# Ledger of designs, part 75: designed miniproteins, single chains, continued (5)

Each design is a single chain, and the fold is of that chain. pLDDT is the mean over its residues in the fold that is shown.

## One batch from the design tools (miniprotein)

Design m18605
Fold by ESMFold2-Fast:
Structure m18605 (fold): chain A 119 residues (1-119)
Amino acid sequence: SPEDVKQLINLLNESISLEEKTIEMIRNKKPNKEIKQLNEEGYNTELRIKALLQEIGAPLSLIQEELNHSLQEQENIALVDKMEKSKDDIEETILRMKIFAQEQEHRDKETSHIQSLQA
């Protein structure tokens, strides 16, 4: 229905907004905890998008195709593509930051062990 399409567009715009906030926090070197919280909000928005698609009985690919056919606008397709790519890039960046934090913890633990052996 037109209302379902409008709700989907609203959720997609919300997802993009959360993505842009997450990118800004990464650029500004904000604490990893705050970045993780925004990533969780983005994931929850994606789950709401998936739930809405299940309720209307269509996968994301069919909605992308339907939007292209009904609206005839390249901008809407480019917006969805940008959202998906940016989300993946943000998730990869957060994963890399988690790995870095884990490596730092391991190094600190190893240094403490060496110091205790030299005492």
Scores: mean pLDDT 62

Design m18606
Fold by ESMFold2-Fast:
Structure m18606 (fold): chain A 55 residues (1-55)
Amino acid sequence: SPVDVLIDQIRAALRAQDYDTVLSLLGQYQELMATLPPEEAREADRRLQQVFMEV
């Protein structure tokens, strides 16, 4: 899914400490989230929160 691709890219950028890329990807993530059903958006947010806890 496009959400999974963005989350994986954010994880990789965070591990690389490439914060400019992280900010760009977070902007794309927020735009994508605005187009998703609330249940899918909620699950994606949980997954993204887990990424920030893991790095």
Scores: mean pLDDT 82

Design m18607
Fold by ESMFold2-Fast:
Structure m18607 (fold): chain A 90 residues (1-90)
Amino acid sequence: SSIRDQIDATIANNSDTIDQMVSISNQMGIISLQGQDDSDQYKQYKQQYNNIVDQMKKNSTSSDQSIDIIISIITGPYVVSDAVSRSFPL
């Protein structure tokens, strides 16, 4: 299927996980704005976020490219996955 179909299916099948990732990212942003980005709490959120990313990729073998695109959107414009770069012409 097209990359658009893969993205749509990945979002639909992983909506709760995506919501959790957005929530964690927002919490990390709040902590950073408070000047607490060196805190243990910030590091724990970062580890939790990375664990969710790894689990999502493990569970979505047919959608790794779509997962990378979604992660790039959540993390912000500075993180562009290799999958996004290779699939941009699609």
Scores: mean pLDDT 64

Design m18608
Fold by ESMFold2-Fast:
Structure m18608 (fold): chain A 70 residues (1-70)
Amino acid sequence: IEEEKERALAFIDALPEDQVIAVAGFKDGELVDAKVTSNKEEAKRFVEELAEKGYSIGVAAYEKGVLPQP
């Protein structure tokens, strides 16, 4: 878990600006919680919250504007 947190945080820190970041938490193979944000600090905080709960962490990044807004 600590190692997963470390990797996720490093990934987020390495991303260029203007990325949309999706962070997801899993338990027993099921999606438990997810957050999409363009703010690196928000994404990193969410990663830490998921790690504290003992969830597996997945992170993905997208160019801003790829996800349509309503």
Scores: mean pLDDT 73

Design m18609
Fold by ESMFold2-Fast:
Structure m18609 (fold): chain A 88 residues (1-88)
Amino acid sequence: MKGVITVEIRAATPEEAERLAQDLVNLAKQVGAKSVTVERVGEDSTWRVTIEVDEDKLEDALAMVEQFIRGARALGAEARIESVELHH
């Protein structure tokens, strides 16, 4: 079984949103994510980061994402968990 966490990131500029998305990618790699996909959603400085982890890493990954969201919000950006899914 694998866990899939999707995070939406929105910032005042496309460059800020891209930097935050890249920071999240680096953090996901540190917690042992199996794959990380980054997608730009439209022209409104919104990015989607999809993180795949083994089930045993899901709690660690969620804790990391929650810390990232707090940090992003402190910088004036919007970040949220869009979905959390378990796949067989």
Scores: mean pLDDT 83

Design m18610
Fold by ESMFold2-Fast:
Parts: structure tokens; C-alpha cells; sequence
Structure m18610 (fold): chain A 96 residues (1-96)
């Protein structure tokens, strides 16, 4: 299903974010911004499922939250490698 494809993409994305945060040795403040961004995406996905949104609506909500996350990361001055990873995840979602 589309939901399972989104779940798998999200699980892989979380692992890639955790790896990148360690590799870049981000500050606690930078890590908090990244953690909040990931939390909001995960929360939106689970919330949409619990409230019986359609597969297409769940995808659109997760995409919208990912776009908001990218803008927040840019505004907070996070490294380009972090922004690129979120943009890569956005592209993967759009292909589902």
C-alpha cells in the first residue's frame, strides 16, 4: 500500500538523519531543531492514519510537513547536507 511505502521511506529517512547528525557533529541546539522537524513529520503521519485520512491525503500531509521542516531548517541555518537530506526525502515521497 502507499501507507506502507511512506512508512518505509520515513523509517529509512529517520536512520539517515540520525547518521548525518552524528557525522556532522551538530550542536545540541542544531540537533533540537532537526529532532523537532523529524518529530513533526512522524507525528503528522501517525495522526493522519489515526484520523482515517485517505492514502493520498496522508501523503499530501506528510509532504506539506516535510516542506515546512525544510523551511524551518533553512531559517535556523542548519548545514546544507541536512537540508539536502530532507529534500531527498521529499522527492522520495513525491514518487509514491
Amino acid sequence: SKIEKIRKALEKFIEEVDRLVRELNLTPEQRAVVDDAVFRIVYTFNWAIENNYSDEEIKELVIAETKRAIERLKAAGLPQEVIDLFEKFLKELEKI
Scores: mean pLDDT 91

Design m18611
Fold by ESMFold2-Fast:
Structure m18611 (fold): chain A 86 residues (1-86)
Amino acid sequence: MEKVKELVKKAQEYIDKTREAAEQSPEEMAKYAEQVADYLEGIAKLDPSLKELAQKAARLARKTAVGGPRYLDEFIKAVEELIKKY
């Protein structure tokens, strides 16, 4: 439980950084989105009840890192759904 709480907090922090970076640097946005994907994959492994939401959000985080800001809104919504479920 403590580990999942830590990862949720980190995902929240880095999604804000991803949003801020999207306006200034595609490279920095990609780095922050990849970091969020790592945290989300950690949540999926530790909490089976969040697994589907975390995997969906992680996939969108990776799409944002590779495909750019066109995926950002879907990625943010997926992380928000996960946080509400948690």
Scores: mean pLDDT 83

Design m18612
Fold by ESMFold2-Fast:
Structure m18612 (fold): chain A 65 residues (1-65)
Amino acid sequence: SLSPEQAYEAAYAAAKAGDATLAGAAAHIMSSGGNREGAEAAVKGAEDAGNLEAAKEARQSMLQA
């Protein structure tokens, strides 16, 4: 399983590349696995990347898991 740090880095890289779906998938995988800290880290990664669509997708995916 991914650590929160790995989830942050994965979502940040995806968001920087313009891949909102992949950023959302990182948050969803963490949340579905019961790792809320990892899901929140993925959302923060997308936010810190400056991609608002990726941040929105990650947040929605976290909540719907």
Scores: mean pLDDT 83

Design m18613
Fold by ESMFold2-Fast:
Order: C-alpha cells, then structure tokens, then sequence
Structure m18613 (fold): chain A 66 residues (1-66)
C-alpha cells in the first residue's frame, strides 16, 4: 500500500541519516528524497524514490569506502 511504502521509505531515510548524516552529500540526497516522498501520490512514486535514493547512497559509499 501507499502508506506501507511511505513507512518503509521513511525508515530507510532515517537509517541513512543516522549512519551517514555527517556527510553533506548524504544529507542532500536524504533531504531531496524526503521532499519527493512527501509529494508522492502513488505507491510507484514512493518506491521509485526509495530505490533511487538507496542506489545513489550505496554508489556514493562504495567509492568512498575504497
């Protein structure tokens, strides 16, 4: 459901903020994702925001963690 998708998305963003929140690039990505999540009107839009943000964060850290 849309509510379940939003809850999952928000939990992911909170986790990213807790783990990597001192990184300004991650903070920017999370802030962007939260705005898109709040504006989403369909479960597909919520899922796209979640998956895109997860990929961008993991790609960023894959390179930085060496």
Amino acid sequence: SLDDARALGRAFLEGARAEFGDDPEVQRLVDEAQKRLDAATTAEQVEAVFLETAERVTRLYRERLE
Scores: mean pLDDT 76

Design m18614
Fold by ESMFold2-Fast:
Structure m18614 (fold): chain A 116 residues (1-116)
Amino acid sequence: MEELRKKGLELQEEIERVILEVLETGDFEKGKKKLKELLEEALKLGLITEEQKKQFLEDFEKLVENVVEIVLEYLSRDPEKKELIEELEALPEEEKRELALRFLAEEMKRAREAAK
């Protein structure tokens, strides 16, 4: 039981690391491949179901496709972020996407620090 728990924590940390790397680099194809491998390992260990694996991959693809909208919605909840929203909306789509990905990466790093 302790071995399975340790392996689960290691897989969770690797999954979080892969997501963070994808957000920082924008390499979604490489990230998706690595996530599939980690989720398959979690499935073999009985830590997740086939349905949870499928849902996670679908949610990841939607996050990638809608990253700008997700970040803009999050920022819109804070009136002090209005200037950042205006800056983001003024950028070309490619640069807008890169900035949104970097914002999510920083938020994920903060969430990881808070969890430790």
Scores: mean pLDDT 78

Design m18615
Fold by ESMFold2-Fast:
Structure m18615 (fold): chain A 79 residues (1-79)
Amino acid sequence: SVKKLKYEKKYSKEEMTVEEAKEEAKLFAMTASEAGAEGYAKVEVDGTVIEAKGTPEGKVSITVTTPDGKVEKEEFEVE
């Protein structure tokens, strides 16, 4: 059975930038993946939604959805 780790956080634009929130979500997903777990992080900043997913096999994907509905996706491997 694979461990599933979840992280959800919402910030105002005064507490965190979108780029900082993206790095937070990315770090969570990477850390879970490196630990052999499935990771899911959802971080929201001023209407921008960042979702990061990590697999036990070392794959990490990040999706950023802006308030105007634009979606950007990135994928990489941690090793």
Scores: mean pLDDT 85

Design m18616
Fold by ESMFold2-Fast:
Structure m18616 (fold): chain A 80 residues (1-80)
Amino acid sequence: SLATDEEINRAVAIIGAAVGLVTSKREGDEEVAKLFDEALDAISRGDYEKAIEYLKKAKEVSKNPDFKKLAETLIKLVES
């Protein structure tokens, strides 16, 4: 295997947060985009407590069910 399950989960979480940032920014949801950007930075630094905090805020603030579901999925990945 090229990576551990933990390393794979981190990489997937980084990609997911980046997708959340790019798509919410493209849709004009600057508040949600900022929260995914903060989460991406936190995951990249290994600060999973802050990442979960920002993802929970993204889930609460977003009116888009796809961004809510993405944030919830990413919380589960960084908690594993």
Scores: mean pLDDT 86

Design m18617
Fold by ESMFold2-Fast:
Formats: C-alpha cells, structure tokens, sequence
Structure m18617 (fold): chain A 61 residues (1-61)
C-alpha cells in the first residue's frame, strides 16, 4: 500500500476547518476512527472522524 496524505476541509455553520491525516491504507484510517470514537465528545475527535470519512472517499476514488 502506498503512503497517502488526506486533507479535509470541513464546513459547519459557515465555518471552515482543515485537518490533514497521513495514512497508508484503509486499516490506518479505521484505527484512527476507532481511537476517535473512544472519546467522541471532544471537538478534536469530531475533526478526526471527518478526516477519516474524507480519507475513505479519496482512497475509494
């Protein structure tokens, strides 16, 4: 599996947030999602979940 960098731009209520996630495979994205779900009440965990979703879309493309 080749290394990849995923950059997510996420908008909520007209606000933009950027998050960069570096992952080599779907398994790494999945591990990040599991970690974020362990602490879902934080804004940082929400950003991680958004980045994972964007990364999956990019990996599928």
Amino acid sequence: VKPAKYETRWSEDGQSMEFTLEAESEEELRATEEKARADPDTAESAKMLGAVLAGRRRLEA
Scores: mean pLDDT 56

Design m18618
Fold by ESMFold2-Fast:
Structure m18618 (fold): chain A 75 residues (1-75)
Amino acid sequence: SALEEKIKALTKEISALQNEMRKLEKETEEYIKEHLHSDLEGTLEKLDEVLEKQQALIDEIEKKVKELEKLKKEL
């Protein structure tokens, strides 16, 4: 029961982070499309910020996935 609830919670958290990644990618693509030819410097700065945020999200997802796999082994 408690183990199944933890698995369910982690699965939900991973899904939420993956959704955040998807939104970030879409927002970044739209920003590049709109600004790349008019503001190269600002677009590159935005891209650097996005890469940092993407890396943080990837690291968080990987950590939660590893925890999920450990919990699944206990079933």
Scores: mean pLDDT 85

Design m18619
Fold by ESMFold2-Fast:
Structure m18619 (fold): chain A 77 residues (1-77)
Amino acid sequence: SALEGQRESLVEALEILKEKYKDDKEAVEALEKAREAIRRGDLDSALEHLRKAQERVPGNKVLEGLITGVETLRRQE
């Protein structure tokens, strides 16, 4: 389904960011909490954690895309 495919793409992007920033414990924790929230369908919590990760890695375009993707899913549900 389209919603499942979108969630899979968001989770994949999160794993890429976690690997890239693996030495930043606070960023990894925020990204992991966002992933768990996305898996539960808690998109409001996911956005909060993604914003926390953005504070650690400002200007990251993949993270900006993730935030937009979660906002889009929230509007469709």
Scores: mean pLDDT 80

Design m18620
Fold by ESMFold2-Fast:
Parts: sequence; C-alpha cells; structure tokens
Structure m18620 (fold): chain A 91 residues (1-91)
Amino acid sequence: SLVEKIANSKEKPSEESLKLAEEVLERFGDEELSEELKAKLLEWAAENKLSEEQRQLAWNFLVLRRKAPDVELEKLLAYAEELVKKGIFLE
C-alpha cells in the first residue's frame, strides 16, 4: 500500500525540502487535486524560480499529502524526495 511505502522511508527530509513543503501547504493545502491545481503550482514554482527537482518535489508532496493525510509530514516529504531521485512525477 502507499501508506506502507511511505512508512518504510528511513531518510530524513532536508531543511530546504521542509520549508518548501510548508509553503506549498500554506498556498495550496486546501485545494482539491486536479490538473488545474497542478498547473497553478507549476506556474507559481516557475515564477519563484524553483528548480525542476523542487517543482517535482512540491507536486509529489501535495499529492501524497492528499492520498495519505494521516501520515506525518516528514515521512510524506521523505518519500516525495525518493520519488524525485527516481525521476517520478506523480499524476
């Protein structure tokens, strides 16, 4: 299951990733997952000069947060970082 994959992540997210996750939740945390939300997040990230990896991390984190809302933020973020390292951009 997705929750088990997230729970098995043993790496601690970076402070930079934690700061990005906090900003993403503040700005987009209450919006429903949609292609429109993805476009808004990617446009915001581009305007704020975030790297391609940071854009992927931000979107992956938001998707994981919606699918597993009861899992700790640090674990969701660590798994989002693992997905970026593997070149995985969630749909």
Scores: mean pLDDT 79

Design m18621
Fold by ESMFold2-Fast:
Structure m18621 (fold): chain A 95 residues (1-95)
Amino acid sequence: SDVKEFLKKQADSLPVVAKNLEALVKSGDPFDIEVAESLLTMSSVSYKMDKRNPETGKQVSELYEQAAEAVRAGDAEKVRELLEKAKQILLEAAE
């Protein structure tokens, strides 16, 4: 399979993911915040475990871990910024 195609698809999905995560954080509901944190943590683990893209996976994993911390802090803007950085890393790796 083409690794570059996979990375492009991941990058293309990030704007929708970021918008949904911002909505959960802005709700202020403890359940929504826990859902957002769990989704980011699971995504971080997934990228960290991708042995086919170890450098990209590590960088994206670290950004997702930081985004999970931003969710806990209620910082929706920081979550958006970190996911925008993750998107750029994925797009660059897909070149």
Scores: mean pLDDT 83

Design m18622
Fold by ESMFold2-Fast:
Structure m18622 (fold): chain A 62 residues (1-62)
Amino acid sequence: AYNKEQLQLAVNKLRAHFAQDSTAQLYLALAQSYLEENQPEQAAKVLGQLLSLYPQAAAVLD
């Protein structure tokens, strides 16, 4: 679905940005797991939690 594809792109961009942050990588791994299970709403919640901890990272998503 369109929403799932956009969330996958966001996860890929954030993984590159947070390459050395183990905590951020755990959130991104959880979001990826939800996308693979076809649960885009849960993936979006996890990404929202990550962005609340790192608000400047929203700029990475264009």
Scores: mean pLDDT 81

Design m18623
Fold by ESMFold2-Fast:
Structure m18623 (fold): chain A 86 residues (1-86)
Amino acid sequence: MMEEVLEKIREILEKEGASEEAVEEAVRQTRDALEAIPDPRAAKLLSAAGATALAEKELGKEKAERVGRQLSEALGVPLEDIRRVA
């Protein structure tokens, strides 16, 4: 489960053109969230929102929306919740 989530976040960010530094930051934040947050749905939501926010900062809003949509599908979290938290 954890490795699967980490791999999906890395894959999606790399696909949309995020830097290695941004990818590693998103992966680190995701690992921390999955370890610290007891609710798996909350951990996945915060992970997806964090990765989407990093994408917006580096790649802009259009690519961040593409990242958020792909993470919503891959992690099973609502896109609207990702947008609200990010």
Scores: mean pLDDT 84

Design m18624
Fold by ESMFold2-Fast:
Structure m18624 (fold): chain A 93 residues (1-93)
Amino acid sequence: HIDDLIEATEQAIKSAREALKRGDVEAAAEHVITALNLAIDVLKSLGMEEEAKKLEEMIDRIRQALAAGDPEAVRQVVEEAIKYLEELIKKIK
């Protein structure tokens, strides 16, 4: 079950990167939020509440950047979230 969630998270990250390559910053943000929510479920299943909270805060930052209407700010926070998720997956995989 947890391995399926990790795989789904990796697929969402891949989708976000492909959206960024196309210049579709809004789609990239949606895919990253999906990946963050899947990772939160993994972390909570492992009892890692503190790390899960950090991902929840990252979702809030992405939503704030989207609300600001600045595509460059959205791209920057999305890229930061992707990097953080990739490092996190390496630790728990």
Scores: mean pLDDT 84

Design m18625
Fold by ESMFold2-Fast:
Structure m18625 (fold): chain A 76 residues (1-76)
Amino acid sequence: MTVAEALELLQSMDLAEINELAKEAGVPAILLLELAAYMQENLASVGSMPLEEYLATLPLSEETRRRILAALRRRA
């Protein structure tokens, strides 16, 4: 999964789906909304990057990154 694919997935979700994804990942829903905003701002430079590689550049714990990645991959 690329950053562009992850952003498209997040943008296709309604608020209820974002809340379910947040529960599965063990993170606040606002974190996923902020993540989508950061991906959109940087899409031209990181869109083709593997999602795992992009998440490793963010100020998130390794555990949080792994949970987000797993939750998104389950919906892809």
Scores: mean pLDDT 84

Design m18626
Fold by ESMFold2-Fast:
Structure m18626 (fold): chain A 68 residues (1-68)
Amino acid sequence: SMDQLLDDETSRIIQEIASRFSSLSKEQLLKLRDELLKEVVEKYNLTKEQEEYMRNVLNFAVDSMLKR
């Protein structure tokens, strides 16, 4: 289902960012988040609502990692 795809891709992006957390700067991690989200949006031709859902989850996860 689309909901499962969005959850799976969001989790995949979070794990990728987490795996690079100790090796990349804050600015590089934020850029990586944006690049990985863009790739998923383009690959699956996601709607604006689906993109916003993923962006909100990713922002929460990354902000939590960065303790900002």
Scores: mean pLDDT 85

Design m18627
Fold by ESMFold2-Fast:
Structure m18627 (fold): chain A 101 residues (1-101)
Amino acid sequence: SFMDYSEEKKKKAADALKTMATTENPDERTEAFREFLLLLGAKEEEMEDKALELRLSLSSGKSSGLFGDFFEAIRNNDKEKALELAKQTGNEELVEIVKLL
């Protein structure tokens, strides 16, 4: 599980998440998202679709719902808000990654 990953791998996931939220370069954002999903054990077959979905959402300025607010909190360096929103997803791996930001 992600919780059994080395400290270095967990930090890489946190760094990728921060890059996704803060970079102004859409290609760097897409690559960081791929790295993030791979570190969380996402299936390779889903990778391209998930990366494209994120890129389109971020480039169009259309962020809606919980994940839009989550990435905005990370961009604003609001770790407390990001942690609260991560807990609302029910994803324990995401909560642990946010703690490393």
Scores: mean pLDDT 70

Design m18628
Fold by ESMFold2-Fast:
Structure m18628 (fold): chain A 77 residues (1-77)
Amino acid sequence: KEEEDRKIVSEGVAETRRRAEEMVAEGSSPEDIAKLGLEMSKRIFEKVDSPIGASGGTAAAIIGIGYGVQLELERRR
């Protein structure tokens, strides 16, 4: 279970990062990228009912929000 949970979380976090990077390249809004992070967080929490899932879901949300904030800062240049 723990090994499986770690794999699910690792894959979910990697997918979140990949999709966030794609959305930045496509010119998506900071808000849409943050929403992606929250959606991926929810999917990880639903798949992994453990502290590992909570950690992974939090990481996915932070990734989405982080990319959104970075994009907003770049828009002000």
Scores: mean pLDDT 78

Design m18629
Fold by ESMFold2-Fast:
Structure m18629 (fold): chain A 70 residues (1-70)
Amino acid sequence: MEPPVPAEAREEAALDIAKLVREKHPDRYPSLDDIIEAAREVSEKYEAQGRTDLARAARRMAENIEADKA
């Protein structure tokens, strides 16, 4: 499935998502919904910055978690 997202972009997006989840939910264990929401927010942030590879990485992460949740 293409176009592929660079591994470096996926790592950066994953770190930003993890940081945002911790900042939003420091007092509880995050749910899958919390992680999906953070991934979507990170994707929107990157898209606003014109960083399309990072935006795609974050969106794909949200989509994959949402699929696994079902």
Scores: mean pLDDT 78

Design m18630
Fold by ESMFold2-Fast:
Structure m18630 (fold): chain A 78 residues (1-78)
Amino acid sequence: MLYVVTLIHPDHPVYTGKETSDAQAISERLKKLGITSFPVLVQIRGVTAPVTVANSVQEIADIAKKLGLLFYGARQLR
């Protein structure tokens, strides 16, 4: 099953102050969502493209930090 991770900019209207670029916090959130398989697709909320791929929690965190973005959430692709 394929999963999508959504990143947001801190200036985005859905930013609540709970979003993070920390690998450990992202790992805990993914575990709570039952997401245990990689690779995952990475999307930016409010941006249509590009979509990228992450092979680990650390790679998600590194992508977020590189782009100045925060982990918002994740979902299963239908």
Scores: mean pLDDT 74

Design m18631
Fold by ESMFold2-Fast:
Parts: sequence; C-alpha cells; structure tokens
Structure m18631 (fold): chain A 80 residues (1-80)
Amino acid sequence: MERLKKEKELLEQALADYPDHPNRADALVRLGDIYESLGEYEKAAKYYEQAARIYEANGDTERSQELRERAEKYRKKAES
C-alpha cells in the first residue's frame, strides 16, 4: 500500500511542476490506473476524464473516446 501511495504523490507533484508537459496526459492515465488499483474508482474516473480532454485538444479523438469510456466504467464501479 505505501508504495502506491508514494508513487501517487510523486505523480501528483510532477503534474503540478509540469502543468504543460507534453506527457501530461500519460501521467494522468497512470494516476487513474493507480487509483483504480487502490479501489478509488471515482478518483480514477476523474483522472481519465482529464487525460481525455488533453488528447481531444491535441486531435487524438480515438484515445479521448477510449478514456471517456474508461471514466464512465469506473464511475459505475464506484456506485457498486
């Protein structure tokens, strides 16, 4: 548990330090995956949505759509 928490904190700090980093979307997807592994599905969905918006802005419509579907799936898991 502690390793995932520390990795999460490091990724959140990196995103704060690099607000316009070209790999920001990938870091957000990774955070979503970590929160999913921790069972925090609502937070996972939020990070996938943020990543989807970045991909859409960059013209990556297909990746954006995939991430929006993941976000919806994890929101439903959060309800159960």
Scores: mean pLDDT 78

Design m18632
Fold by ESMFold2-Fast:
Parts: C-alpha cells; sequence; structure tokens
Structure m18632 (fold): chain A 83 residues (1-83)
C-alpha cells in the first residue's frame, strides 16, 4: 500500500481552515512565480506549503509528517529541475 497516500490523508484531515487557505495561497503564489519564470521563488513557496502540511500531519502522526516532508521535498526539487 502507498504510505505516501496514507500520510497525505492524515495531513489533510489535520489541517485547519486557516492552514488550508495558507497552503492554497502559497500554491497560487508558486504558480504565478513559475509563470513569470522565477523558478527559485516558486520552489520556495512550494516548500513553505509542504512544511505547513507536514506540521499538520505531525499533530496526528510524526511518521506521516516525516514521510510527507521527504516525499514533497523530493517532488518539488524534481519539478524545479524540469522548469
Amino acid sequence: MEAIEAAAEIAESALTPEQQAQIQQLIDQAGEAAHAGDIETARQYLLQAADILAEAAAKRSPEAARILREYLTRLIEAQAAKL
């Protein structure tokens, strides 16, 4: 079974409405930066969103937080390298 999917579900269930709004704002800002060609700024916004998600997961499961942080950081770095 996909441990990453389980960790993501735990994080989503732990997010407050304020944290959900903050993550969405950071994703939107990352999209705007990427569209402008500022890959470094886009990467920073995505990493901030990943940190909030991992912190929310940590409230339910420290292991889920670790899995999410490792996965999202790797995914963001891989996407930034392709831009």
Scores: mean pLDDT 77

Design m18633
Fold by ESMFold2-Fast:
Structure m18633 (fold): chain A 83 residues (1-83)
Amino acid sequence: SLAEEAALTGASVAVLEMHFNILKKLGELTKEKAEKLIDELRGRKARLTQLLADPSLSPFMKKELQRTLALAEELIAELEKEK
């Protein structure tokens, strides 16, 4: 379902945020690991953009996806500064 895809995409971005924070805390955020996280986040951003284009999207789902998209964009910007 569209709701399930939205929830799973949000969970995926949250896992990437957690991974980034763990690597920063451990001092293990290498340029290579940062680039891989950016690539994964760009993939999630592309999927979020596709989901947001669905005309059947409810207002609650649209707001949730917009928040997730903003988080993905913010994480990409942070990671770009690290590499």
Scores: mean pLDDT 86

Design m18634
Fold by ESMFold2-Fast:
Structure m18634 (fold): chain A 79 residues (1-79)
Amino acid sequence: DPEEKRRREGELEALKLALEEMLERIRKTQGLTPEQRERLEERIERLAKEHNADPDLLREIFRAIEAGDLERAKRLIEA
């Protein structure tokens, strides 16, 4: 169904934007506290469920963010 495919593409684009917003916030803080890390993990899990995204991919993005590798996180989001 072409409509279903277009809807899925829209969901992925919205997910990319949400993840980029989170990356920008983290970049400004110069690191994550344990509390912020837990909140970010919850938000990523919620986004995966809302957009039917691969939770393993989102988990990998989260790990890149935790490691401070924002370039890797951006590359994974663009994929």
Scores: mean pLDDT 65

Design m18635
Fold by ESMFold2-Fast:
Structure m18635 (fold): chain A 95 residues (1-95)
Amino acid sequence: MEDEKTIKELKELIEKIKNGPPKEVKIVLPDGASVEVAKAAGEALVTAAKAGTPKITLVIGGNLSAEAAAAIQKGISEAQKANPKAEITLREHEE
């Protein structure tokens, strides 16, 4: 249920970035985020980096599957490759 909402919010963020890149993008993933959520977050990271966003923050919860974690790492790698000047910060949810 939360996955559908999170994916929708990530897709809306991607569209907003395409229409006018913000100076800072913050992407927040829920605890136990699915592979679909992780892929959508990776797409948002790459889109922000390609749009020239200088500061990108990704906040992850615990309990990520190995596949979801791999999707996030792929997104971060592609975003950094697309814009080497972007400051990409990975943070954990504060308990």
Scores: mean pLDDT 79

Design m18636
Fold by ESMFold2-Fast:
Structure m18636 (fold): chain A 80 residues (1-80)
Amino acid sequence: DLSDEEMAAIERLMNAFDLNGDGVITREELREWFQRVNPDEEISDSVIDTFMRHFDLDGDGVITLDELVAAFKRANAEAS
């Protein structure tokens, strides 16, 4: 199970990237966020692809809250 701090971190991440409030992070929203924090740099597709591949567990081209929760669980899970 995720702690309240881990859930808060996931929600903060979603809010940082989910510019449209759709409850998902699209490739375009992720690119816009990276471009916003680095306005003078061209954000490469490889950076976006690496992030999407890490969190997009369904391969549908978006990152959901559930996929972020699953990714954090994978990182913090103990052997059962």
Scores: mean pLDDT 65

Design m18637
Fold by ESMFold2-Fast:
Structure m18637 (fold): chain A 89 residues (1-89)
Amino acid sequence: MEKEKKLEELKKKLEEARERRREKEEEYRRAKEEYEKKKEEAKELEKIDKEEAEKLRLEANRELSLKGAELGLATMLESSLKIGVESTE
């Protein structure tokens, strides 16, 4: 009884974690596209204003790093829950 209930709860959490990871993958993909765009803009801006180009580059890198970390955490949670389901079956 208790084992079956725990398995159902873990499966539900795993489905929720999978949906969160998909959302974070989409956010990371958009952040990566924005990063590439800002990187090209910074490259052109560097010819005119090196300081502003560096600021733009740092901002783009910071945003991508944050979204990458969020995706990493979501992926780790999904993997942990998947192992939990497999170990409980």
Scores: mean pLDDT 82

Design m18638
Fold by ESMFold2-Fast:
Structure m18638 (fold): chain A 79 residues (1-79)
Amino acid sequence: SMMANREKGEQLYKEGLRAIREGRYDEAKEKFKQAAEIYRSLNDKKKEAQAYTYLAQVYNMQGDLEKAREYNLEAAKLL
């Protein structure tokens, strides 16, 4: 259901935030990518953009500046 999908997206988003706090950057990227896919299926552009913004932040923290820029641009296109 759409409600169950939204709850799953929110849970993945929260798991991504926790992974950042714990320094698990590869896990954080996976969680935010999965959350973004769910929010896109729900047409929740604001939440999809937020997930891409955190993806960009994690790539920046890992030194991948090109991927960080790409995800920031994808987030900007949604807003």
Scores: mean pLDDT 89

Design m18639
Fold by ESMFold2-Fast:
Structure m18639 (fold): chain A 87 residues (1-87)
Amino acid sequence: SLEKYREEAVEALREAAERARALGDAATVQLLEEMIEAIESNPEKAVEMIKNTITLLSGVRPDLRPETAALVDELIGKLKEIYEKGK
């Protein structure tokens, strides 16, 4: 269901935010928390919001530290899998 894909995406983002917090990357934590809020605020558009989140994460990746970039690469992979299942 659409709700299941939304919950899986939010869970992946929350796990990534905790890992970014452990790395001391407050800016990435804030970005990920904002993405969670965007998805949760648009539950009927979850698939579109997940796609937008993938695009935004891909866009900011070049500006990230190597450890955070690796975490974001893993997150993008998870979100792409969720997106394909939701389509």
Scores: mean pLDDT 82

